# Designed miniproteins, single chains, continued (4), part 61

Each design is a single chain, and the fold is of that chain. pLDDT is the mean over its residues in the fold that is shown.

## One batch from the design tools (miniprotein)

Design m14242
Fold by ESMFold2-Fast:
Structure m14242 (fold): chain A 56 residues (1-56)
Amino acid sequence: SRATYLTARHEALKIPGLTEEEAEEVGRLAGAGDYEGAERYLREKLKSLGIDPEKL
């Protein structure tokens, strides 16, 4: 869904240190219905930024 893509991308862009390209990938995966893939991708990026996903 395009709405899911836009929402997921927009929310990912609020994360400090996450790039536009990384937010785009989160949105693309979620928009395609791959919510598990979107969560895994985001979780790995948060780890690389030193952010605890449990604190978001």
Scores: mean pLDDT 80

Design m14243
Fold by ESMFold2-Fast:
Structure m14243 (fold): chain A 55 residues (1-55)
Amino acid sequence: ATEEAKKRLEEIVEAGVSAEEFEREALRLMVEHGSTPELAAYVKELAKRHEELYG
């Protein structure tokens, strides 16, 4: 569920994948677990963190 998706997103950010790969994986997780406002907000937060670390 949402918590599992959040954990996977954190692992992806820590792995240092490209911005393109991050977007692809985030979209896949949202399709798999449902695009809830909570998950969408978390994806935005992690995308910002990814850009700060690797962009």
Scores: mean pLDDT 78

Design m14244
Fold by ESMFold2-Fast:
Structure m14244 (fold): chain A 99 residues (1-99)
Amino acid sequence: MEKVEEARKLIEEARIAYSNGDYEKAKELFEKAVEVAKGVDPVLQGEAYILLADVYLKMGDTEKAREYAEKALEVMKGSDTPQAKALRARAEALLKELS
């Protein structure tokens, strides 16, 4: 429970940094969210990976954006909730754009 709440807080703080144009801070906070969610919540880890891919796109790093979108799909492979399906569709759309 505590790690899920910590990861969600990190994602919220990272989203605020992203909306303020602080992509370096957003990147660091999303990377921390990935590590906290790892082994605890695959959907939350996948969401953090997708958001990290969005940050790398804003920074012009298409290769890293592709890498993190692919990682999001991999960690959510076994998750069939509506939220997981929406996040997978978002990652797939991002990969199609990067093709």
Scores: mean pLDDT 86

Design m14245
Fold by ESMFold2-Fast:
Structure m14245 (fold): chain A 57 residues (1-57)
Amino acid sequence: SDEEIQKLIEEAEEAERKGVLAVIQGDEETAKKYAEKTKELDKKIKELTGKSVVELE
């Protein structure tokens, strides 16, 4: 579980970095691809971690 979450976080960070670089380089198509991937990964992370700590929030 924790290892899976860590993997998702790392993948999301990588996708976000590549998306930002694509924007800077003017590669709109690649930027949109990585933005969507980052969005999907962020949703999964929030779903997993939010449910785990919802009682503390």
Scores: mean pLDDT 74

Design m14246
Fold by ESMFold2-Fast:
Structure m14246 (fold): chain A 67 residues (1-67)
Amino acid sequence: MLEVKEGDVLEALKDYTAQTPAMLSLKRGEKITVEKVVYETPDWLFVYSKELNEVKAIPKSHVKVVK
């Protein structure tokens, strides 16, 4: 199970194309800093993005936590 907390860095394992404006598009190897975890489901992680000043949905299957 993917364990994510504030301050973690996520790395995209593969490309993902956002299907809605609420979703984040990813490129393989891209790193995303988690400012705040707002909500979590088994398949999706909703994180606050400081740069965008909004919450974005990230697919858990497409990312990993880097230490």
Scores: mean pLDDT 77

Design m14247
Fold by ESMFold2-Fast:
Structure m14247 (fold): chain A 55 residues (1-55)
Amino acid sequence: GPAGSRIVRERLIRDAVELGLSDEEIRAALERAMELGLLTPEEAEEVLEEIKRAK
């Protein structure tokens, strides 16, 4: 995949923490990223764990 996956992960984590996204909003954003092929299921799970720890 393209070298954009890191940028997508950093952006999702920042938005979730800074904007105070709900668990539903975070899940929807991760599902969209996976559907677009920007994140693998494993990467999406790691991002979710980082967001939960940062909240």
Scores: mean pLDDT 78

Design m14248
Fold by ESMFold2-Fast:
Structure m14248 (fold): chain A 59 residues (1-59)
Amino acid sequence: PSPEELEVEILIALGKMALSLGMRELAARLFEEALRLGEETGGPERLIEEARELLEEAR
């Protein structure tokens, strides 16, 4: 995996943890960053879609 792919995965994981702690604003920012980075770098479509769906849930 590329460093950018790993960073997107980490941002998604941190966002999920933030959601589990009730920190919706932080989770939304983390998912926004993951989506931006994934789209910007042409990352895996699966990760881009997951970040997009999670962002909608965190709003």
Scores: mean pLDDT 81

Design m14249
Fold by ESMFold2-Fast:
Formats: sequence, C-alpha cells, structure tokens
Structure m14249 (fold): chain A 58 residues (1-58)
Amino acid sequence: MEKFEEAIKLLKEGKLEEAKKLFEELGESDDEELRKKIKDFLDSIADKSKGHPIYTVL
C-alpha cells in the first residue's frame, strides 16, 4: 500500500524511472487488489493526459 503511494508521488515529481521501477515491483506481487489499483490509476492518468504518454510509460 505505502509503496504504491510512493510511486504515485514520484510520478507527480517527474521521477519517471524511479516510479516505473516501483510499479514494476508492485506488479509482481500476488496482491490482486494492489494490481487493480495500479491499473485503474494509470488508466485514469492516461485519459487525462491524452496525447502525452509520459504518465503511461509503464
């Protein structure tokens, strides 16, 4: 849970490679709820940032 929030914070700060690494580590977990939250968050950002893929690099 806390790591997911940290990854979001890194994305907001523009630290894309650090955020990507954290999301990848979280995506390898067995936590289905966590993986769903990550996907929903990225989908939300993708819709808001149409035409700018920087927030959906994962």
Scores: mean pLDDT 65

Design m14250
Fold by ESMFold2-Fast:
Structure m14250 (fold): chain A 67 residues (1-67)
Amino acid sequence: MIVFEPGTASRLVKEYGLTPEEGAELVQYAKEKGLTIDDIIEAVERLKAEGKPITLENIKAELDRLK
């Protein structure tokens, strides 16, 4: 059972400059796809490594590359 803690959205806001609403939407989007919070973190790290903006759209696109 993958538990997305309520604090996870707040952590995405603090560490990655996302809004609370964007953080919550990413958690829900990943959960709907059967992905984990680790997949969200990995998507953000890939965007950082590629020098891409850390936005809701870019993170969703990176998550879409996963199964």
Scores: mean pLDDT 72

Design m14251
Fold by ESMFold2-Fast:
Structure m14251 (fold): chain A 56 residues (1-56)
Amino acid sequence: ADPEKAAEVARELARTLGLSDEQAERMAKIARDYAEKEGLSPLEAAVRAVREVLAQ
């Protein structure tokens, strides 16, 4: 698990999707939490964060 890398990947995905800076930071926080608490890889953590934010 690399929480900092998960946050970076989440921010990059948010930028690619044209989301706001606020949404990018929310996704980064969620991805970091998944990497830290669940031991997910940076990409898996980022993908889960994107799914959670975009589902609403």
Scores: mean pLDDT 81

Design m14252
Fold by ESMFold2-Fast:
Structure m14252 (fold): chain A 57 residues (1-57)
Amino acid sequence: MEEEAKEAEKKYKEGKMTPVEALEFQRKLAKKLGLELSVSDEEAEKRLAEAEKWAKE
């Protein structure tokens, strides 16, 4: 998880990671650390749809 987070951050900085992947990794990290994210499954789906539109643009 921590190593995956470093790779995800590196990809994001290089522009190779999608916003969707970044959000997913952040949620997994928060879960591992016992933190609660204010992002519900419903909100995550909305962000996924939004990211897909951004990728097309």
Scores: mean pLDDT 61

Design m14253
Fold by ESMFold2-Fast:
Structure m14253 (fold): chain A 76 residues (1-76)
Amino acid sequence: MEHLNKGKEALAQERYEEAVKYFDKALEEDPNNAEAWTYRGMALRKLGRYEEAERDFRQALELDPNNLLARGLLAE
């Protein structure tokens, strides 16, 4: 939870590389956290890492098929 919250804060502050690092830690603790996959994908997309972002959104949808945010982001 700590790393997920710090990642979301870094993302809100447009500190995208730092956000990815926090989401990496959140996913090391809980790889089934669909929210962490979704937000890491958002940060990666802001960094121009589009293929990695798409993989993260697909993983979020595999864990939670009703994740409308990840579905919308993948459709772009």
Scores: mean pLDDT 84

Design m14254
Fold by ESMFold2-Fast:
Structure m14254 (fold): chain A 84 residues (1-84)
Amino acid sequence: SARELLDLVAPALSPEELAELRRIIDAPDPVKALLQSDSPFVTRVVAAAILGLLSAESVESIAENVEDPRHQRALRATADALRQ
């Protein structure tokens, strides 16, 4: 489930990122909530992946193109969660 995937990724996220991801996932229309989110790009990529809109391979490709090591860790943790 999306909630279980979020729990696997949670240790790699800030409290603010985790709160926003919970809001998006728990929304009545999660895809609409994601599209209306003003969150940073990386948070929106994690949400899209958890909602099944991005493959693990796509998330890894995005991780290779971000420079912030914290953001790389969050994206790699997300890709790993999708493979479980």
Scores: mean pLDDT 87

Design m14255
Fold by ESMFold2-Fast:
Structure m14255 (fold): chain A 114 residues (1-114)
Amino acid sequence: GDAGATAALRAVAELASLNPGVAAEVRGGTLTLTALGDGGARGALVGAAEVAAESPALRAEVRGDTLTLTAAGGTAELASPAGLGALAAVAGAASGVGGKAAAEAVRAALAAAG
């Protein structure tokens, strides 16, 4: 897998893990977010999937209580304003963290990986 893509997905996973209703795991080029509780956590994952679907850099799939995100573009696409915006918005929707803080965390992870 692309090391920068994996680092970006790990940053999203770390932010999502701040929500006790969401479990986050990164394996290869894929982030899996699972709703652990009632409809509130599930609603957050649906919102995250809708945001991810707006970006060509990401593929999003929802199955039951699980959202799977795959990096469709390479590190350069994820580091673009559109890619960073989509990753930050997914992290914000899943975790409740503000978009600016989420964007800064994802950008830092991409910079550290490249």
Scores: mean pLDDT 75

Design m14256
Fold by ESMFold2-Fast:
Structure m14256 (fold): chain A 101 residues (1-101)
Amino acid sequence: NDDFVQALVDEAVREGRAQHLKDLVERALAGDKEAQEEVAVLLSGFATRHKDEELLRWVQSYMLLDLGKENSAGIKGTEEDAEAFVRFVEELLARLKEVLS
């Protein structure tokens, strides 16, 4: 996961979106439902592009259990995977704060 967190941070920096991503992630962690949905969609897309099946499983569990969104594949989410997604997002915020300092 450390390698994927760094890859996402590097992509955001290259695209000039690191500040926007930091602000979005901070709002999501503060309980903003709209920001939580946007972060889930963004990280789902990132996981799909980079073929990270673990991150994809985590974000799908988070979307199903925490956001109330059904998965089109009908997969059962787990609380452990949803919590792993939140930890990934917290680590992402920590690294974004470091690179933007």
Scores: mean pLDDT 80

Design m14257
Fold by ESMFold2-Fast:
Structure m14257 (fold): chain A 74 residues (1-74)
Amino acid sequence: MEEEIDREVKEALLEMAIGISIVDIKHSPDLEKAKEEGIEFVRRVGENLGLSQEEIDRYVADLEKAIEEIEKEK
């Protein structure tokens, strides 16, 4: 059985991964490379935490939304 604390930790780690990716993308001199690295980073974190593909895809979609807003500012 999965422990309750593990679920909370997984969610917090995914939220942190998205936040880190957004910061890196905003400060990157190469937006396209930073986008690819950010999406891959979030996917790897989700996979390492044992999240389902559907859960990972939702977090990736949230990141992609944030990236689109950053691109509109360029």
Scores: mean pLDDT 76

Design m14258
Fold by ESMFold2-Fast:
Structure m14258 (fold): chain A 88 residues (1-88)
Amino acid sequence: SMEYEENKKKIRELSPAAARYIEIMEDPSLPIEEKKKIGEEAIKEIRDTLAQAIADNMPQEEIALLQKLLDYMEKYYNSWLEELKKKE
């Protein structure tokens, strides 16, 4: 869908590490359940990092970047799940 492609573009623009995540999610050799676990763990890691950054009173610019990373990752993962439903 257009939404899925737009989310992929945003993730690729944001960071090379995030772009690598898309490659994992689109790898046909990986089971769907493993991709779900990888996606959920990636989101959890960003969420935990954001919580720690806030607790440690990190610069607002760093907190804002982590919040954007979390938002884009969640939007991408949700759009990826919707694409899976359409293929079933």
Scores: mean pLDDT 80

Design m14259
Fold by ESMFold2-Fast:
Structure m14259 (fold): chain A 60 residues (1-60)
Amino acid sequence: ERKRRILELEIRLSLLRMRLSVLKLALPKLSPEEQKEAEEEIKRLEEEIERLEREIAELE
């Protein structure tokens, strides 16, 4: 069912957005080495979020 699929994707999107926010908030408090790792993770999360947003839009 389309509505259930959209809900599942929206839940996943919300979890990814929360993780992204936590990493961005923590970033200025991290060591330089940890900041580099966090920046790479942030980039991956932003790409995944964009992909899911497009998929949700296509299903609506």
Scores: mean pLDDT 82

Design m14261
Fold by ESMFold2-Fast:
Structure m14261 (fold): chain A 55 residues (1-55)
Amino acid sequence: SEEELIKGVEKAIEIGKKEGKEALRLYLEIARQESERAGFPKAAEYAREQLEKLE
């Protein structure tokens, strides 16, 4: 579900923050791609917004 994918993005953020910026970027890109492919715009947008915050 879209809610499950949003929770997946949140978990990716938690793991990425512990493992470093490059891991965070990778996990967020995967979450964005999965959400877009599944047709879940809210989850995809959430992942995209988090990616934009990475400098």
Scores: mean pLDDT 78

Design m14262
Fold by ESMFold2-Fast:
Structure m14262 (fold): chain A 89 residues (1-89)
Amino acid sequence: LTPEQRALRDIIAARLVFAAAMAGLVSPEEAKKFILDVAERYADPETLERIKELAEKMKEALDKGDVETARKYFNEMVDLLLEAARARA
């Protein structure tokens, strides 16, 4: 796999983990950890700090059952991850 293909694979995996968390099949903490592990592979330090902040807000929203707000933060993290992966390719 190219770096871009590997990033896409990991982002697809993150989307599946988030979907499972929305369904209550994965804990919000486990979803946060998975997404941060992906981010550490692709993001520069500045982008990683932004993603850490968004991941905490996503977890907080999931803990409250606010799926709409959690989805908003998750999508923002995905956009940052895609931008980071493209910049490194």
Scores: mean pLDDT 85

Design m14263
Fold by ESMFold2-Fast:
Structure m14263 (fold): chain A 73 residues (1-73)
Amino acid sequence: SLEDLLRRQEEIDRIAAEGRARVNELFKKAKDYLEEAKRGTPEQAKENIKKAEDYLSEAERVERETVRRLADL
């Protein structure tokens, strides 16, 4: 029914919005660590780059999980 289609669209929009918000949060954290890596010692730069890479990997995981959740609807 049209009502079932509208409920499904609302659920899709909610899941997509939650995924986008989480990915944006993780990208911001990664960007902050990359900016910090431009300062301090070479060892501090390596640590900050690794933290940024960890956040980017988590963002990719969240994107994949969001796509999977949407596919299951």
Scores: mean pLDDT 89

Design m14264
Fold by ESMFold2-Fast:
Structure m14264 (fold): chain A 68 residues (1-68)
Amino acid sequence: IEEIKEKIEKLKKELEEAEKELEELKKKFEEDPSKENVSKLIAESLRVIGLELEIELLEKKLEELLKS
């Protein structure tokens, strides 16, 4: 249980960093809507989604374990 909590906390920190980078990339895209900036924005958006899904899965697993 504690290992799952530690993993969730680590992933939440990674998500915060990814969200900050995504906001920076959004601003760059607004200033210069180049193919390069679009590709970077899409890649970082997918990373954020991946991290959110992993956190959700682990939080659901933790909830199930705590109910048992």
Scores: mean pLDDT 82

Design m14265
Fold by ESMFold2-Fast:
Structure m14265 (fold): chain A 58 residues (1-58)
Amino acid sequence: SREEFLKRLEELASTPQGKRVFDLDGDGKVTPEEVRELAESLGYPLTDEEVERILSKL
């Protein structure tokens, strides 16, 4: 489900390996745009509020 997907993304974001997955540019900085692009590529486009929630874990 979408809720399960979001929970797993938040859990992933709290790990060192998860930070690397979200850092699409490899610049050491995770942006809201990178979080949106990753989730959209997985079939779950996010709202701005959901993006900020995930970023708060990173």
Scores: mean pLDDT 75

Design m14266
Fold by ESMFold2-Fast:
Structure m14266 (fold): chain A 95 residues (1-95)
Amino acid sequence: MLPLELILRAIGLVLRAIGLGLDVDLLERRIREGGDREELRREAERLIREAEELIREAEELLAEAPELELARRALELAREVLRRAERLLRELEEE
């Protein structure tokens, strides 16, 4: 049986991934509304860094507990955030 500590850590990672996803949604809207490009670029860079850190933490947890579905979900969500944030950063740089 998995230790409660690992389950709680996985829940924390999922909540962080959800929060980053909401931040990406807000960033997409701000880009569409014509916000300050330089500020939006810094926000995209922040989201990329936080998503990369979350991916690393989720991968470490999965190495310890491969059966922990919550950690796998956190990893999947974090990877989606990373892909979306990288796409938005490219759009901001290409205009």
Scores: mean pLDDT 87

Design m14267
Fold by ESMFold2-Fast:
Structure m14267 (fold): chain A 98 residues (1-98)
Amino acid sequence: LEELIAALKEKYPDAELIKVLPDGTLIFRKGDKVIIGIPPGEVNVEDIVKALKEYFGLDLDPEWLKGVVDEVRKRAGGKPAYIVIDLKTGAIVDTGAL
């Protein structure tokens, strides 16, 4: 998890860590973007949706976000991954493996 935090801060300089979820999912903010760090293994998408709503007022469909998380994890091949969401539109603007 410390390695995932370091990797995301290197990729997104000046990103602020907002929340660490119980499953090790990380939520960062940089300007008008949210960066979600996805650890290897299973994650609780409902906890992610709840955190995005509470901290950013962003209300996303949990089933849609689950599909996004599953696809990003599949592409990452067992490595940690990340998702970047635009706070103004709710659109995914970047994804990748770490």
Scores: mean pLDDT 83

Design m14268
Fold by ESMFold2-Fast:
Structure m14268 (fold): chain A 64 residues (1-64)
Amino acid sequence: LSDEEIARLQLIADGASGASPEVQAQAAALLLHEVAGFSYAEIGRLLGISPATARRRVRAARAA
């Protein structure tokens, strides 16, 4: 990841700062998908959740 990409991710994370743990988890899933390029199955393995839950979190973060 470039420094610019990390800075953009930090802005998204800061936008979730003070939010509920669920909203923070949604932001984390979005960052893993959008910047790291992980598939929903890979995010599920990394976070210990199902691929369907990872997809739901990414979609929720996108809609927020």
Scores: mean pLDDT 70

Design m14269
Fold by ESMFold2-Fast:
Structure m14269 (fold): chain A 65 residues (1-65)
Amino acid sequence: TGKLLKDVIDKLKVGDKVVVKLPDGSILEGEVLEIDENGYVTVKDLKTGKEIVIDPEVSELLSYE
């Protein structure tokens, strides 16, 4: 149901709220803090407040706002 994050990364910007499926199958609800030159996305976990760096090659975007 999701697309690989790398295939939709051009649609994301800092401040977007995202729902991402991680490689372990867990769902992350977060806010985009940074997108680096290699497409890695730093997301603030809205539950814990921790920053998580997401590999766009192995994670799926389920929704963004």
Scores: mean pLDDT 81

Design m14270
Fold by ESMFold2-Fast:
Structure m14270 (fold): chain A 90 residues (1-90)
Amino acid sequence: MTYTVLTVEMEAEEGDTVENAARKIAEALRAQLPPDAVWATGAVTIDGKLAATFTIDADGNVRINLLVEDPSKPLKKGTKVTGVATVATE
């Protein structure tokens, strides 16, 4: 089994919330998974602070765990959002 790290960076758009930003990152990382991926786990940071964790299974199902007190909180346009995932492949 081989482990690979994937990263995605984006800036918040007008109308983005913590939950929406975390979802965008998880979906972007899911789109980058190789076809032989068996498991991925990752984290989302917003302005350098941990905001969410997520898992992606072999079927591409994404589960997000929001770690902030208000996931509906609006983000300022241009706020940096970073996702990092560790991917397990056979």
Scores: mean pLDDT 84

Design m14271
Fold by ESMFold2-Fast:
Structure m14271 (fold): chain A 74 residues (1-74)
Amino acid sequence: MDAAIDRLTAEAERLLKEKGVSEEEIDKLWDNILEATPEESRIVEAYNIVKNRDFARRNVPGSLAGARAIAAAL
């Protein structure tokens, strides 16, 4: 369970870094998403973020409101 979410998170982080997002901003984004999203749904959200690479590439928020918007859209 946790290993799966960690793997999806790592893949999403790699994609975000390729788009110029700093490690600190990526950590903040994941913290905000995981804090705002219930445990059961965080796996789905991480999967959707990785799968929707185009969305992540175009719409990378640096705030809790933006992170929640991404989670809500996915």
Scores: mean pLDDT 51

Design m14272
Fold by ESMFold2-Fast:
Structure m14272 (fold): chain A 66 residues (1-66)
Amino acid sequence: SKEIEKLIKEAQEILKKILQAKENGDEEKKREYGEKFIEKLREIMRLLGEPEEVIEEAVERLREAL
C-alpha cells in the first residue's frame, strides 16, 4: 500500500545516511541512524501484520549485524 511504500522510501533514505556515516568514520551517527532504521523496520512489519514476537526476533538479528 501507499503507507508501506512511504515507510520503505524513508528507510532507504536512512540507510543512505548510515552508509555516509560509515564512509566518514562517524560511529555515533552510524548508531543513531541504525536505531532509526530499526524503528522504520518495526513499523513496516507491524503494518504487514507480523506478530510482535517475530518483529522482536528480526530487530535483535539486525542489531547484531549493525
Scores: mean pLDDT 84

Design m14273
Fold by ESMFold2-Fast:
Structure m14273 (fold): chain A 68 residues (1-68)
Amino acid sequence: SDVAEAAKPEVEEQLRKELERLEEEIKRLKEEMENAEEVPRSDVLRLVALEIRRIGLEIDLELGERYR
């Protein structure tokens, strides 16, 4: 993650698309977990990993916008 790089319009668009795909994956995983009788630990760990990645992308986008 590079704040100066994230300030570029083309990089910002790529990061926004990645964030959208990641949010869709998180939403689908949460829906699968809500419909399951028992939630596997692996699914919980995957959700945590996806949420950490989402937060990282949101920070990069926000700092890139502030740097601009």
Scores: mean pLDDT 77

Design m14275
Fold by ESMFold2-Fast:
Structure m14275 (fold): chain A 63 residues (1-63)
Amino acid sequence: NKEMAEALAEEVAELLKNLSKEELVELLKELRKLLNDNTPIDLNWSKEELIERIAELIKKYFS
C-alpha cells in the first residue's frame, strides 16, 4: 500500500530529525544490509540527505 508506506516514511523522517548524523549513518547502514542494498553511503551527506535516503528505503520496502 503506497499511501501507508508514504505516511510511514514521513512520520519516521520527523522522528529522525532528533538523531545525530552518526546515528543516522548507522541506521542507514543497518537498513541497507537488511534490504540487501549495496549502494554506498556518502559520509559527506548532510543530516537532511541521510533522513531522505532512510525515508526512501522505507517507502520502497513497504510500497
Scores: mean pLDDT 78

Design m14276
Fold by ESMFold2-Fast:
Structure m14276 (fold): chain A 65 residues (1-65)
Amino acid sequence: SEAAGLEAGRLRRELIARLGPLAGAKAAGELAIATASPEHRQLLRDIADKLRAIGDEFQAELAAR
């Protein structure tokens, strides 16, 4: 739902702000494993995957310099 998308965006921003994209991805992945809700699990997995991709891109840019 649109509301779930807004909550996912908020959580993603908080994870990045507090931990950065790579550590945020790890935290989201750990939460996905720990959660009993399939809906929240999938949402957290999607967040983890997106944050990991952002972090990997950032690391690749740093390594290329």
Scores: mean pLDDT 72

Design m14277
Fold by ESMFold2-Fast:
Structure m14277 (fold): chain A 56 residues (1-56)
Amino acid sequence: SREEALAAARAFIDSLRLSPERREALLQRVTDALDALPADASGEELFAAAEKVLFE
């Protein structure tokens, strides 16, 4: 689930055609948001956290 959320976020970020620095920063923010959630976080919570970072 966490790997699936991260893979989906990475695919979306790649579609944005950002600079390498912006891509790295955004991916790190997604990773940090997922890491802030408890280990038992649901797939819905993981995707919501990633989506919040991507659409802020």
Scores: mean pLDDT 77

Design m14278
Fold by ESMFold2-Fast:
Structure m14278 (fold): chain A 63 residues (1-63)
Amino acid sequence: SAEEEAKKLAAEGGKAFKEGKYEEAARLYDQAARMASQIEDAGMGRALIGAARKAAELARKKA
């Protein structure tokens, strides 16, 4: 499902972030946000998009 894919990509982004791979983390978080936009539950989709976009922004600032 889009929710499962979005969460998986966000988890991989978090792992990359913890490993100092900030550019890869930002890329993975961007992909998580794109998948989250396809979630039929608009509330869940908006929450995951917001979290992923904020995480991507933070990763880019550290890169």
Scores: mean pLDDT 82

Design m14279
Fold by ESMFold2-Fast:
Structure m14279 (fold): chain A 81 residues (1-81)
Amino acid sequence: MEKEELLKILKEELEKNPNDTRALVGLARVYLEMGKADEAIEYAKKALEINPNHPSVYEILAKAYELRGDKEKAEEAKKKA
């Protein structure tokens, strides 16, 4: 499945359940794999707003911040992962 197709499916899941943390984390991960750091950060933060104790989401944030070149925020996220 292409990443664009997966994004469509995950967005449709969020339309049915806006608080679906699995779909939010999935979107963050797919955007990260696509090199879209800002979008990955947006969806990862939304997932953390619903469940703040989620180490795997901090790993996504750390990688997304590294991709954006924000080394300080990447290190802060790594400490919480």
Scores: mean pLDDT 81

